# Designed miniproteins, single chains, part 30

Each design is a single chain, and the fold is of that chain. pLDDT is the mean over its residues in the fold that is shown.

## One batch from the design tools (miniprotein)

Design m1028
Fold by ESMFold2-Fast:
Structure m1028 (fold): chain A 87 residues (1-87)
Amino acid sequence: VSLEELNQLRVEAGVGQVIPEEEELLKKLLKNQDTLVTLPDGTQVPLTVASYIFRKPPDYFLSGKATQGDLPKAVYEAAVQYALSLR
């Protein structure tokens, strides 16, 4: 999934866009493994990256509330595929 495809789905769902400059920052943050969280698909990412992708504070993930249900299914699936494309 491209950044453009993700942003289109995010706009349709009423959530904010990811700007291209943030993509390079996210790639850099993915190399920092100091604090990892597990996404609902089993993917492990740094807490900051997860917080950014889901637009949720760190406490959300630390409380065990990190679920697909906080985003429309299409946005969630696109966000997961986008995160995987940054690897």
Scores: mean pLDDT 60

Design m1029
Fold by ESMFold2-Fast:
Structure m1029 (fold): chain A 96 residues (1-96)
Amino acid sequence: NNAVKYLEKALEHVESDRELAAEYARKAAASSGDGTARVLALAAAEMARLGHDPDVVRELLEEAKKNTTKGPKYSDEQIDILSKTLGVDKSYFTNA
């Protein structure tokens, strides 16, 4: 419930306020159980913070929203790739 609300708030701000979109995406991740929704929300937060294309950020947030109740966990290898792509430590995805 809270994860979906935060993802919707992040989506509202993707083009108008990147920092606020990132903040809401991080809150969504913190409200999500372990798995795909958390990882996608954290990736969207970092991409928004770094100024990536709003359409890409929106796509990640929508995928996170679809996976808030069920989804496969990302593997350690998938998290490593995301960490390298975004320039963050793997703990960013595992300890949020």
Scores: mean pLDDT 76

Design m1030
Fold by ESMFold2-Fast:
Formats: structure tokens, C-alpha cells, sequence
Structure m1030 (fold): chain A 89 residues (1-89)
């Protein structure tokens, strides 16, 4: 119900808050500027995902996940999948 939805929203907001840490880890691994920009774009789509969930747009949520998976935003795609698993819980 509403409590589960609020827990998922809190988890997504926490995930978005981890953007700076994820980017720093990628830089520490020696990633290219192109890879870093791809991750930034993935986090931008993650914020859109949060908005779609707040609007209870499940179809929009699934579409955004598919787009991010196709773009291969390395850490962001993995974090996004983890967040979707939490929605199922």
C-alpha cells in the first residue's frame, strides 16, 4: 500500500543522492570522460524514474528502465535494477 510506495520512493531518493559517490568510484577506476558522462545521463534518467513512480506511472517506469539498460550506464543501470527489485518487495 502507501507505506510500501513511500519506502520505495525513499530508496530511490537515497539512490539519486549517491550520484556523486558513484561518479567518484568510476573516476577512481580510471573511467573515460565518455563513461562518466554516460553515468551522469543514467542518473538523469533515474530522476525521471522517480518522477514516474511518484505519478504511479508503472508503464513509464518500465520504459525508463529499458532505456537505461540499453545505454549501458555501468553503475547506474545496476543501481536502477536494485531499486526496481525493491519496488517488487
Amino acid sequence: GKAEREAVLAALRKGVAGEAEALERLRAAGASEEQIEALREAFRELRRLLEALENEDREGLEELLRRLSEREGVDASEELEKLLELIEA
Scores: mean pLDDT 66

Design m1031
Fold by ESMFold2-Fast:
Structure m1031 (fold): chain A 94 residues (1-94)
Amino acid sequence: EELAQRLLEMARSAIEEAKKALEKGDPVGALRNVSTALLYAEQLLRLGREEEARRIFKEVIDLMKKLIETYKDDPRIVAEAEALLKEAQRLLER
């Protein structure tokens, strides 16, 4: 479906922007883009694109683990990253 392909492209784009934000030392930008990617991946899951959605959830988990490690001294960033990590893990186990 055209919609599913567009959602996948938007999710992948958001993941790439999150990676760039982390490289630039922008944890807020990384969190925002990961939240966006997770939203699009949930839409993909609802459309039956389980494998594509699961790949995005796994990338979210990896990125959030890196963010927590990098910003361990920032309790707000850690709390938001842990929330997104737990949500991605929950969705992956559906």
Scores: mean pLDDT 87

Design m1032
Fold by ESMFold2-Fast:
Structure m1032 (fold): chain A 100 residues (1-100)
Amino acid sequence: MSSEELKKKAKELLEEARKAIEEGDAKKALDKLKEVIKIALELLKQGNFKEAIELANEVIKLAEEIIKKFSEDKEVQFEAELIQGIAGILIGLANLLSKK
């Protein structure tokens, strides 16, 4: 899949995640963020480090919104924090690889 196609798909998924958060569907939002992480990893594999970092940062922001909105749901809190951790690792890897 081309970087342009991956970027377009990621933007659609981020919009779907935002809508799911607004609708109170935390699990749907988390599933969409997991798909965005998969796309960011594919961009990383293609050497598109800047786009991978940008997507990972958007995932971190939306996961923070999920944590704030769904504070009573321990499973949702755990998954959102895990997603933030994975996105942070991806940013670290992209920065490391872009310097080599």
Scores: mean pLDDT 86

Design m1033
Fold by ESMFold2-Fast:
Structure m1033 (fold): chain A 85 residues (1-85)
Amino acid sequence: MPSPTERFLADLREGIAAYRKVASPEQMPLVDELEALLDRLEAAVRADDLAAFRETLGRIVEVASELTSRLSPEQRQEILALLAS
């Protein structure tokens, strides 16, 4: 059975994949940064490194907030539709 942490990481990956499908070329570097941060977050979970997990999660929140602020209303609606399916 997947743990709550494994489910959380899977949901983050799905969210980042939704951003990738909708992001413009100018926004793609932020999506790439989120993917790299997710890989780092998964590594922290495997290492049971709570400090690295917290630091990486904080950076994910910052980058996701920046990316979201740069999205058009239409892009935001597409992401919500993708995440609802």
Scores: mean pLDDT 83

Design m1034
Fold by ESMFold2-Fast:
Structure m1034 (fold): chain A 79 residues (1-79)
Amino acid sequence: SEEEKKRLIKEAKMLLRSIENQLELLAKTTDEKRREILKRQIDKNIAKVNELIEQLERLGAFEEAKEFREKLEELKKKL
């Protein structure tokens, strides 16, 4: 549905922003235990974005799915 597509797009954008914020925090964090916790949280958010991308593809939102996939790959390079 159109509403479902809009919701998934909104959730993906929010999660990608969360990942960016977490990566910035990780870059400033020197404590090893906190770094491990942040990395696990980032990995979980990456998995959630991948799930949303798959759902968007099932709804035929291939262009948005591709854009989110490209953004996610850029973010992964910073990890």
Scores: mean pLDDT 90

Design m1035
Fold by ESMFold2-Fast:
Structure m1035 (fold): chain A 115 residues (1-115)
Amino acid sequence: DEDRRRAALALTDELVRYAENYPEILEDVRAVAEGLRRLLAGEVPSQAELDELARRLLRVIRAAVRRKVPEEVLSVLSGVLAYLRELMEELGLSNPLLDEAEELVVEAHRQLRAE
């Protein structure tokens, strides 16, 4: 689906732009962005590659929550996570760290709306 590919790539590029202000996560964000681009190009990652992408994305989300990033940034992270999960599920792949990442993003959104 060209619309899904375009939307996912746009969110990925937006996340990279936000990460330029945060050197501690920039490498992890770039790795996640490249992983998502490869998945959207039809590449099938190994379980080890998926595990590394999940670990990197979890690190990015933990840092974003700790820094109390704006809701706009959390929404971009939520979108990237949703696309990674969807693409992995289509390949019959999964990683429990993606579930942990989703729980952290949901809780961070809840905390922002309560403040």
Scores: mean pLDDT 82

Design m1036
Fold by ESMFold2-Fast:
Structure m1036 (fold): chain A 87 residues (1-87)
Amino acid sequence: MEEMKKLIEEGKAEKDPERAFKLLMRAVYMAARLQDPEVMELVREFTIEWMSTQSPEEQQGVLSFLRSLVESHPHLQPYVDRIEKEV
């Protein structure tokens, strides 16, 4: 839990957009692997918050990653749909 929050905070503080994006993707992927609804909800909240501060290009990159994640892990579709609707 705290480790994932730290990754998201580091991603938001990171001045390099590519590095920040990778840190966020790591946190989302870890949440997907844990399959804990509470952890997934926490990461969803922070993902939406982070995306709202990013450029349209960065937002498209995150959405593309999330769609690819669903292709590999179909059970994540409802989680990704919620993020897409909030952005």
Scores: mean pLDDT 69

Design m1037
Fold by ESMFold2-Fast:
Structure m1037 (fold): chain A 77 residues (1-77)
Amino acid sequence: MEEIMELMEKLGLDEITKKNFLTHIERLKKEGKEEEAEEVKKLLYDILKGELLLSSPNPKEQEEGLKLYQKVRDKIE
């Protein structure tokens, strides 16, 4: 969670968006869906890390970000 929070801060996500993601994860945990909550956290981390890398002016970091984005898409499609 701490690394996800740090990535959200670095990307400048608004407080409503951050609250919505955290509330969804907390809700899954309260429903006893701990495995699903961990999967959502991992997907969110990969998405946020990918966005941060894609926002870099460095072409090598942009390529790494694109690979993370492809990995996330493959898991949800």
Scores: mean pLDDT 76

Design m1038
Fold by ESMFold2-Fast:
Structure m1038 (fold): chain A 64 residues (1-64)
Amino acid sequence: MSLLVAKVTAALMSLGVPFDRALEAAEEAVKNGAKTLKELAEESARIVGVDPERVIEEAEKIEY
């Protein structure tokens, strides 16, 4: 869970989202029931208003 939050936070930051907003969005996604990297990326993207596919792509690069 914490590693997924870190990856999604970093992915959002790579897309121009400030750290505080990215972290808040990732934490809210977890509270909203996101359990996988994909779910966390999609929910966080919806919260900040960015393309979820771009967040997933960036998060997967960090995992690799």
Scores: mean pLDDT 80

Design m1039
Fold by ESMFold2-Fast:
Structure m1039 (fold): chain A 80 residues (1-80)
Amino acid sequence: SEEEILKTFKEQVEKFIEALKSSSDKSPLVKEMLKLAEEILEKIKEAKSLEEALEKTTPLIERLQQLASQLPQEVLDEIL
């Protein structure tokens, strides 16, 4: 169901936020990724539908992916 997909999406983002907070890397890149992940979580919480959640989060996810591509592989292995 749409509700179950939104719940799963929310839970995955929450787990990612916890992984970022627990990372040994405290670089500006990880801090910016944490901020983006928290913004994504807020957009999911505010969304009235799966479509709205995806539309609101897509540009933030794209930015998050761009930042992740700049991280050392060792740090990526810790958070993913």
Scores: mean pLDDT 83

Design m1040
Fold by ESMFold2-Fast:
Formats: structure tokens, C-alpha cells, sequence
Structure m1040 (fold): chain A 80 residues (1-80)
């Protein structure tokens, strides 16, 4: 989607992305939703994070993964 491409461009501008990372993030954005990922990116961009770009990227990826897990988790129909 156009929204996902805009978010990927913002991440590329800030962190740089390999083709593989870009493809993986596009898939994550499509599953999580562009609006939720946009909010994470905006909080990162506007936050008080004084750490380097690598630490910011790792933190943002952890937040994106948490949203992915939340979006893909099942209601746990398993009895065990």
C-alpha cells in the first residue's frame, strides 16, 4: 500500500534498510496495519531517545515485533 511505502521510506531515511529488511518490514506493516506502525515511527522520531541510531532501530524493531505478535496471536483454543 502507499501508506506502507511511505513508512518504509521514513525508516530508510533514518536507519537505512537492506532489501531483505525492507521486504520483511513491508510484510510486518501489512499484517500489523500501517497506522499502528506509523504511530511507533512517530513516537521514535519525536521521543527523548538520546541513544545512537542502532539502539533506536533495535528498540523500534522490538516494538514492531510486539505489535506483530499481538496482531497474529490466536485466542489460545489449546487446552494445554
Amino acid sequence: SAAAEELLRRLEETYGLSPGARAALRALIEIIGAEEVRELIERDENGEDMEGTKARAERLMEEIRARYDEATKKPEPLPA
Scores: mean pLDDT 72

Design m1041
Fold by ESMFold2-Fast:
Structure m1041 (fold): chain A 95 residues (1-95)
Amino acid sequence: SFEAQQQAALAATLALFEELMKTADAETRRAIYVLLAAAYRHLGDDAAAAEYLAKAGLDSFPDEAELEAAEQLVLDTFGEEIKARRAAIAAAKAA
């Protein structure tokens, strides 16, 4: 059940980022790819992590400062949309 919950959370995150990428500029889209690469690496999916790293135009994994900058850019650009989506999910679970 834990692995299923992790996969469901990842799928929800991917769906959200795919939606956000439709309106994102090139710089913000690159930041989203960096965050996806980090997420897949954290889950041990090195192949998927490498694919998203390549989509971000990188040949090596970014350092912590670059990851933090990518996260901040995404939150600065889509923070309200992300907050609204999280609130909607929480409200649906409470109903």
Scores: mean pLDDT 75

Design m1042
Fold by ESMFold2-Fast:
Structure m1042 (fold): chain A 55 residues (1-55)
Amino acid sequence: KKELDERIKNYATVLGVDPEELKRKAEQKAKEYDISLEKAVDIVAMELGVEKARA
């Protein structure tokens, strides 16, 4: 999806990570928890953001 690719790039830029790496982690999480890729991207971005802000 075009919107999903843009969201991944935006998160990756803010978090200082590679967008392909973020997408790969989200794909893995989506398969593991049986959730949509869109939801997995949001979860991975949240986890990375919380870790950076609090630790």
Scores: mean pLDDT 75

Design m1043
Fold by ESMFold2-Fast:
Structure m1043 (fold): chain A 85 residues (1-85)
Amino acid sequence: SPLQQLVQQIQEILTDTFLKALRSPSQEERTKVLIEGVLKMADLLEPFDPELAEKVRELAKEKTIESALKAIDLILETVDRLEQK
């Protein structure tokens, strides 16, 4: 189903993003990796929740670890909500 494909793709991007962030030698590089990850996830979520995708993109514009983590929390909350039905 499209929803199952979305969940799998989000999990794959989140895992890849997390591993790249762990290998990042600086806070600046870690921030860039997290921001790139949340933007990819926003693109995948846009057909399901365009308002959330826009909110995630706005947070990404701040280019901080704090904003990236807030974006990830919103993404995970939305994915959980979609999986619950």
Scores: mean pLDDT 86

Design m1044
Fold by ESMFold2-Fast:
Structure m1044 (fold): chain A 91 residues (1-91)
Amino acid sequence: SDAREAALRLAIGILRRVRDALEAGDAEKAIELAEAGIEFFRNTKAIPADIREEVIATLERVREAAKAGDTEKALALVDEAIARYEAELAA
């Protein structure tokens, strides 16, 4: 559905910005971007619930890894999620 594709593209966009901040060594910015993404998905009921819950869970895991100073884990979680969402868009 158009709503599903739009939600996946938005999630990828957020995750790419989080990745850029993590790669720049800006953990504070990465946490801020993840938290903003969580709040957006939480408050946007037009997004299908399955995608909303999945993206929120992913961003929460990325946020916790970044807060712990585990940049390698945070980047791995972001890259895995981007690849998964891009694969879903291609199907």
Scores: mean pLDDT 90

Design m1045
Fold by ESMFold2-Fast:
Structure m1045 (fold): chain A 70 residues (1-70)
Amino acid sequence: LKELEEKVKEAMERLKEAIEKGDEKEARQYREELIRYSTEALVAAGMSERAARQMAEREVEEFEKDAKEK
């Protein structure tokens, strides 16, 4: 769990940097990683895989909007 939390944090930071630099390819790669690790963390917390993925995708979308809109 702690390891997943660290991976989520790293992916968030890299996604934010990619968005700020306008690197669309890197942003897509880190976005997918963030969704994957977030989904795993939510499943570990007791959420079903389907619900976890939906929530992770929504949270990542919100994060991206915040990063793009300064």
Scores: mean pLDDT 79

Design m1046
Fold by ESMFold2-Fast:
Structure m1046 (fold): chain A 91 residues (1-91)
Amino acid sequence: DEEEVERLAEEFRERGREEGREEIGENAATVLRLLYERGMSVEEAKETAEMIRELAIARENKDQEKYDELKKKALEFGKKLQEERLKKKNK
């Protein structure tokens, strides 16, 4: 649902403004929309956008350990999504 995606995107932007991290919020909103447009579900796109937001905040806080942990989690999530896409394409 495109309306749900736009609402979630605006929630990311609003959280960014409230936290003083407008650029991080805008990037998360953009990622959400792009992933949905590329065929990702709303839930998958939202989870990925949250991961991107958390990675950016960890980088801002210079928390290298948390950044590395989140990066590994994001890579694993991306691999699972790619596997699901390949399964759908073969059916």
Scores: mean pLDDT 77

Design m1047
Fold by ESMFold2-Fast:
Structure m1047 (fold): chain A 79 residues (1-79)
Amino acid sequence: TLTLSLTDSTKDALLKLAEAMGLTLPDSLSPDEIAKILGEKAGVKIGPVKLSDTLDAASLVVLTELAKAAGLELKVVSP
């Protein structure tokens, strides 16, 4: 189970997902670049979407699809 906070940035959430998938990614990557790498690793095509810096509904959909494809249960908590 991967737990995310709604106060996490999209980049922090994607990096947590990458670590749960066994990947170490550099902090210099954008959220869009991280999502693309995770999608390729999990076998999911991520469309050309600009991810926000803050976790919004669109970013959570992408994270949920990536987690599901990676066989991970995603839990999102409000602080």
Scores: mean pLDDT 75

Design m1048
Fold by ESMFold2-Fast:
Structure m1048 (fold): chain A 90 residues (1-90)
Amino acid sequence: SRMDELVEAGPELAKLLAELDMPPVVTRGEVLTGIGLYIIKKKLADPEDPTITDLSDSLLGKMLGVDTWDGRDPSPIVAMIDRHSRLLEP
């Protein structure tokens, strides 16, 4: 599974993972879990509409290049992980 592949986080992703006490070398699945925990920790989800995530002024928003994200679509997050990390397992 692609989620089991080890990746090395680039500087911005490593900084986000460090806020969660996570190392810079993790699986893609662990990065996805970390991003979910980051959203919870920073209270970025709209309390009235859980499909809306406010990314303005967040490191995650800067990495995604957007101010809002629909939490039902993982595609922008997966693409961002691939841009901000390097595959370690062939």
Scores: mean pLDDT 80

Design m1049
Fold by ESMFold2-Fast:
Structure m1049 (fold): chain A 94 residues (1-94)
Amino acid sequence: SMLDEARAAVARALAEIEAALRARDTDGALQIFRDWLAWLLGQPLPAEEKERLLLWLYSAAGRAAARHLDPETAAALEAEMRRLVEEASQQIRA
């Protein structure tokens, strides 16, 4: 159930990100995203599963930003999250 634990971790991270975004705490939301990425990179999961979990959280977090933030702030946060996703994807493939 390592994969079940990983899926539960995504659900928890998303809930925390969405709570931060509702409070207009974009720095807090981004920090939760970074902490989750650091955790994911340390997990003994296959690269393909890490990439699927990463894309799931990234997509869901982007949608949450669009719901709770003005378009300009949401776009800025999504651009920063995308940069972190690209860096993490390179590490997963290394």
Scores: mean pLDDT 87

Design m1050
Fold by ESMFold2-Fast:
Structure m1050 (fold): chain A 115 residues (1-115)
Amino acid sequence: MDKLKAMLAVVEATRELVATDPRAAAIAEEVKEEVLKEALELGKEMGLSEETAKAAAEVAVSLPAGWEVIAGRLSRDPALREALLERAVELAEREGIDPEFAREIAEELMAAGAA
């Protein structure tokens, strides 16, 4: 449960940053466009409708895995990485999660999303 809480803290911190920082918002839109393009291309290969591919891309970006990719992309900017990491740790601490453990999970998710 603690790992899931720490992961949700990263997702929430990422969503908050995207809502409040124009640089983070621009990066999130870029990731969404990349996911949509890939989904449309794969959908055509699979014989799926464009509407189905678009819906799948929207769902994928809204899932924790999609937010992990956005968090990873944001982490390439040192200032956004620091802001995301500090906020994720703060949110996890409020839920009784150890700050060091929360930081390790946040860094792991950002590294996975950046790969």
Scores: mean pLDDT 80

Design m1051
Fold by ESMFold2-Fast:
Structure m1051 (fold): chain A 68 residues (1-68)
Amino acid sequence: KTVTVTLELRSAADVPAAARAIRAALEEQLPDMPAGAIDSLVAYVTRELEAAVAAGRTGTYTLVIEGA
């Protein structure tokens, strides 16, 4: 199963909303994924989004996760 999350990042204020959307999609669409794996993935993506915004890289981001 493939999980696709499309996010619009205009500023740092959008990062918390993006993190919540990613977590919700993972919990809904990959219910067998361990909570620790979801936490680690959300934390990783959140750091990457914060770094992208800090570097001035705003726009539409698409996260694609393929589940076994």
Scores: mean pLDDT 79

Design m1052
Fold by ESMFold2-Fast:
Structure m1052 (fold): chain A 120 residues (1-120)
Amino acid sequence: MEEDKEIFEKFEKKVDEIAKTLSPQERELVREAVETLRRFLEKYLAGEEITPDEAVDLMRALGLVLEVLSKHLSPEAQEKLKKIYDEFAEKAANATPQEMADIALEFLKKAVEIIDEELK
């Protein structure tokens, strides 16, 4: 449980580092998407039921953050993020809302690793 929070906190911190290079409009979109992801993760960690609508919001938030951030990363990092997002989207298409939370957390762990390499 604590490790899952740490992964999200690492993701948020790395997003904030990249956000310094974003336009004000892109920063606001990313902030709103990260807030959606945070609320979803808090609900998941509390053992609350995840609705289909919340799972859709999670997918949209992840897609938006990746689209905006990828424009500010190296081509290699962009390709790696696209690959893991495509894998996430494929798994998510056949997943229950609860399984979506597990898939999203695995995705965030991989995204943090890719972004960490970029910010060396």
Scores: mean pLDDT 75

Design m1053
Fold by ESMFold2-Fast:
Structure m1053 (fold): chain A 87 residues (1-87)
Amino acid sequence: SDEEIEKLKEELIELLREKGFSDHQIELINQDLDYLKSTLPDEVFKEIVEKVKEFLKSLDPNMPASEQMLLLRQYLAEVKKEAEEKL
């Protein structure tokens, strides 16, 4: 449901803020997520958001936000490619 998707997005955005991401960096990630939501089935999008949350939790908490941002955007590109190859 849209409610479940919005809740998952809110949880991810809160996690990004806790990790020290700027509002601008969060906006860029949100744009990447909105693109994925527009191209993928809702259930696949939910699975990707959960994978992204787990990926963020696996990163070194002492890593600079700029480095975490680079790794996160690379990971999003990889999961997007994998999802598109399965469609």
Scores: mean pLDDT 81

Design m1054
Fold by ESMFold2-Fast:
Structure m1054 (fold): chain A 89 residues (1-89)
Amino acid sequence: MIKELEEKVKEGEKALKELAELYEEGKLSDETLQNLEEIARQAEEMLKAGVPKREILEKALELAKERKDELLAKYLEGLLAKLELAELE
């Protein structure tokens, strides 16, 4: 079970690297940019309302999955797994 979380973190790190490379090359899709903007806006509102980081990440992941943004979903799954691992320490 812990190994599954560690694997999700690694996949998320790979997704982040791919997102960064696509952004630098000007190849990041408009859809992914819009998804990131909406997630950032919703996260800001939820943080101001005192919503826990875990719930914010879960909501962001739901949005990415609904939009079928696989790369963004992998990144967010990795962040959520990293948070779960930190809570186990």
Scores: mean pLDDT 81

Design m1055
Fold by ESMFold2-Fast:
Parts: sequence; C-alpha cells; structure tokens
Structure m1055 (fold): chain A 93 residues (1-93)
Amino acid sequence: LTLTITAHPPVRNADGRVELRATATAPKEALITIMWRSVATGELLPVKQTHLPDGTLIGTATVEGARPGDRFEATATAVGDEYAQASRTVEVR
C-alpha cells in the first residue's frame, strides 16, 4: 500500500489546550489508525478517529499544558493485504 499522512499545524484553543490533527489516506480501503504521541515522553494521547466515506481518516488529539517547542508525532498505520506505516512530527509554536 501507499499510505500518505498530513499533520496539520497545532492550534491553541481558547481554553489553552492544543489541538493536534492528522489526516491519512490509502489508495485502497484498508484498516487505518492514527496514533498521537509526545516525542519527549513517548506517552500515547487519546485520539478521536473520524472515518470519511472516501477512505480518509482524521485523527484528533487535545493536549493540556503544551508549551511552545513541544513536539508530537502522528503515526498512521494501514493494514490490508499489505502493512504500511507513516509518521509526521509537529511542533507547538
């Protein structure tokens, strides 16, 4: 499979939380999952997975207390007849 992932720039919400969003697509419908983790600690974040009918997956996580310079990694995994994984790192500004 060819798996693409786009990690969007982090957005700080009005309540001070940082929203992380990644979008992943595969050329065939496959079981796709997005994981978010802190690069500094390795801690996995709870992710809201939104599946679109075209096979696109959006994975959103919210971080409390994130500071400018904090880094987070989105990893998309697609499982079908083949296995594929792609990762993107974002930095809080």
Scores: mean pLDDT 82

Design m1056
Fold by ESMFold2-Fast:
Structure m1056 (fold): chain A 64 residues (1-64)
Amino acid sequence: SAGEEAVRRGSALVREGIERKDAELAREGALLLGQGYEQLHGAAGGRTGFRVAAHEARKAGLPV
């Protein structure tokens, strides 16, 4: 599904952003992850998906 694909692509971008120390890439990934979770689980899922992904990037030292 489009939502599942967005989650996969978003997860890959967040991981890549963290590995490269690229805050913009990690942010784009978190947004795409949130959009994918929103399609699968509604607005609450989208907010949770984005928040968790952004938190992981911040824990890695990125200004997300």
Scores: mean pLDDT 84

Design m1057
Fold by ESMFold2-Fast:
Structure m1057 (fold): chain A 89 residues (1-89)
Amino acid sequence: KKEAIEYLKKAAEHAQKSIDAYKAGDLVTAFEHFDKAKEYLRKAAKLLPDNTIVRSALDGADFMYDRLGSVGGAAGLIRAGSDLAIEDL
């Protein structure tokens, strides 16, 4: 429980940093924080295998990035899903 919340907080933090860097035109920093956000969300998902919010955020972020090429959309879903999952825990 505590470890999963820590991973979700880090996922949300890195997702926001990715969005901020992307808006500033710093694509390298945006992608670095996006990768970290996905890593932390995946770590949380392993600790919370039955949490539908975490799974939906991860699947939605993968769809937004892989199918639509949207880093901002993917990072936004990671941020929102992480915050909602923390509230549910």
Scores: mean pLDDT 83

Design m1058
Fold by ESMFold2-Fast:
Structure m1058 (fold): chain A 99 residues (1-99)
Amino acid sequence: RPLAVREFIENDPLAREIVEKAVDEVRKKMDQLVKEKKISPLFADMIVRNVAYQIALALAGMPLEEVKARLAKVIPDPELQEWFTELIEKAKAEYEKAK
């Protein structure tokens, strides 16, 4: 449930910092795709919110395979799925190393 993820982020400043940094990278990627006219601004905003939630879930302990399955349901583009997966793997590794 969203409540458990919210409590995790609120109680872990390191997790919050890593999520915010990763979300900034997602926003930059989405802004680039909007500028290239490949996606709409509304779709970009939806993806940023969804991926932010998946990053938080991954840091909270969700297995990466489940995160990948969730991303595939929202993002039908395989190249974007791979880019987000790599970003989430990097964020999770940074969090695990720093804690």
Scores: mean pLDDT 80

Design m1059
Fold by ESMFold2-Fast:
Structure m1059 (fold): chain A 82 residues (1-82)
Amino acid sequence: SMEKEKEEKAEEEQKFFQLLAQLEKEGKDADTQIEELKKSLKLSKNQIEYIRLSHEYRKNPSKEIAEKLNEVLQELLEELQK
């Protein structure tokens, strides 16, 4: 059912953010985080972009990067509603 698919997507997103937080705590770079996450999850384009933009924002915080990061985050949230 659509509700079951929505629940499964929500659990995958929660797992994504939990694993990402663990890899962040371990000091892994963006490419390493993406490869580690791929071992456990099928990553969407938006999830990959979110990781890369988050690292880029920390290294070089700018309005442009912040806007792109917010846009990708909104797309991830919309994926949970579909």
Scores: mean pLDDT 77

Design m1060
Fold by ESMFold2-Fast:
Structure m1060 (fold): chain A 59 residues (1-59)
Amino acid sequence: DEQKALEEAERRGQESMRLILLGKEARKRGEDPAKVVGKELAEALKRNEEADEEREKER
C-alpha cells in the first residue's frame, strides 16, 4: 500500500530529523555525534549538514 509506505517514510524522516538536531547539538558542544546517535546516524547527520550548507550558499 503506497499510503502506508508514505506514512512510514514520513515517520522515519521525522525521527531522522530529531536525531540530526541532537547530533548537531553534540557537535556544537564538541562531542562526537557517533557517540550520541551511533555511527550510521552520524553519517546521515553529516550528509544532511552538507545539504544544508549547499542550501545556505544559494542565499
Scores: mean pLDDT 68

Design m1061
Fold by ESMFold2-Fast:
Structure m1061 (fold): chain A 65 residues (1-65)
Amino acid sequence: MEAVYRVAPEALDEAVERASAVPGVRVRADRERGILTVEAPDLEAMRAAWEALRPLVDAGKVTPL
């Protein structure tokens, strides 16, 4: 499954690192558009990726699209 986020430029590297730390998750980053695409094999992995991104979401630097 796939989730797409808008990411502030200064937070993109941290967002990629956090989401990529989740086993089975694949991430794609578009720096020009500030878009992070998170691909997960199942709902549990997607929830883990969301939890990893939560500090950046709470800071207003990552927003679900």
Scores: mean pLDDT 85

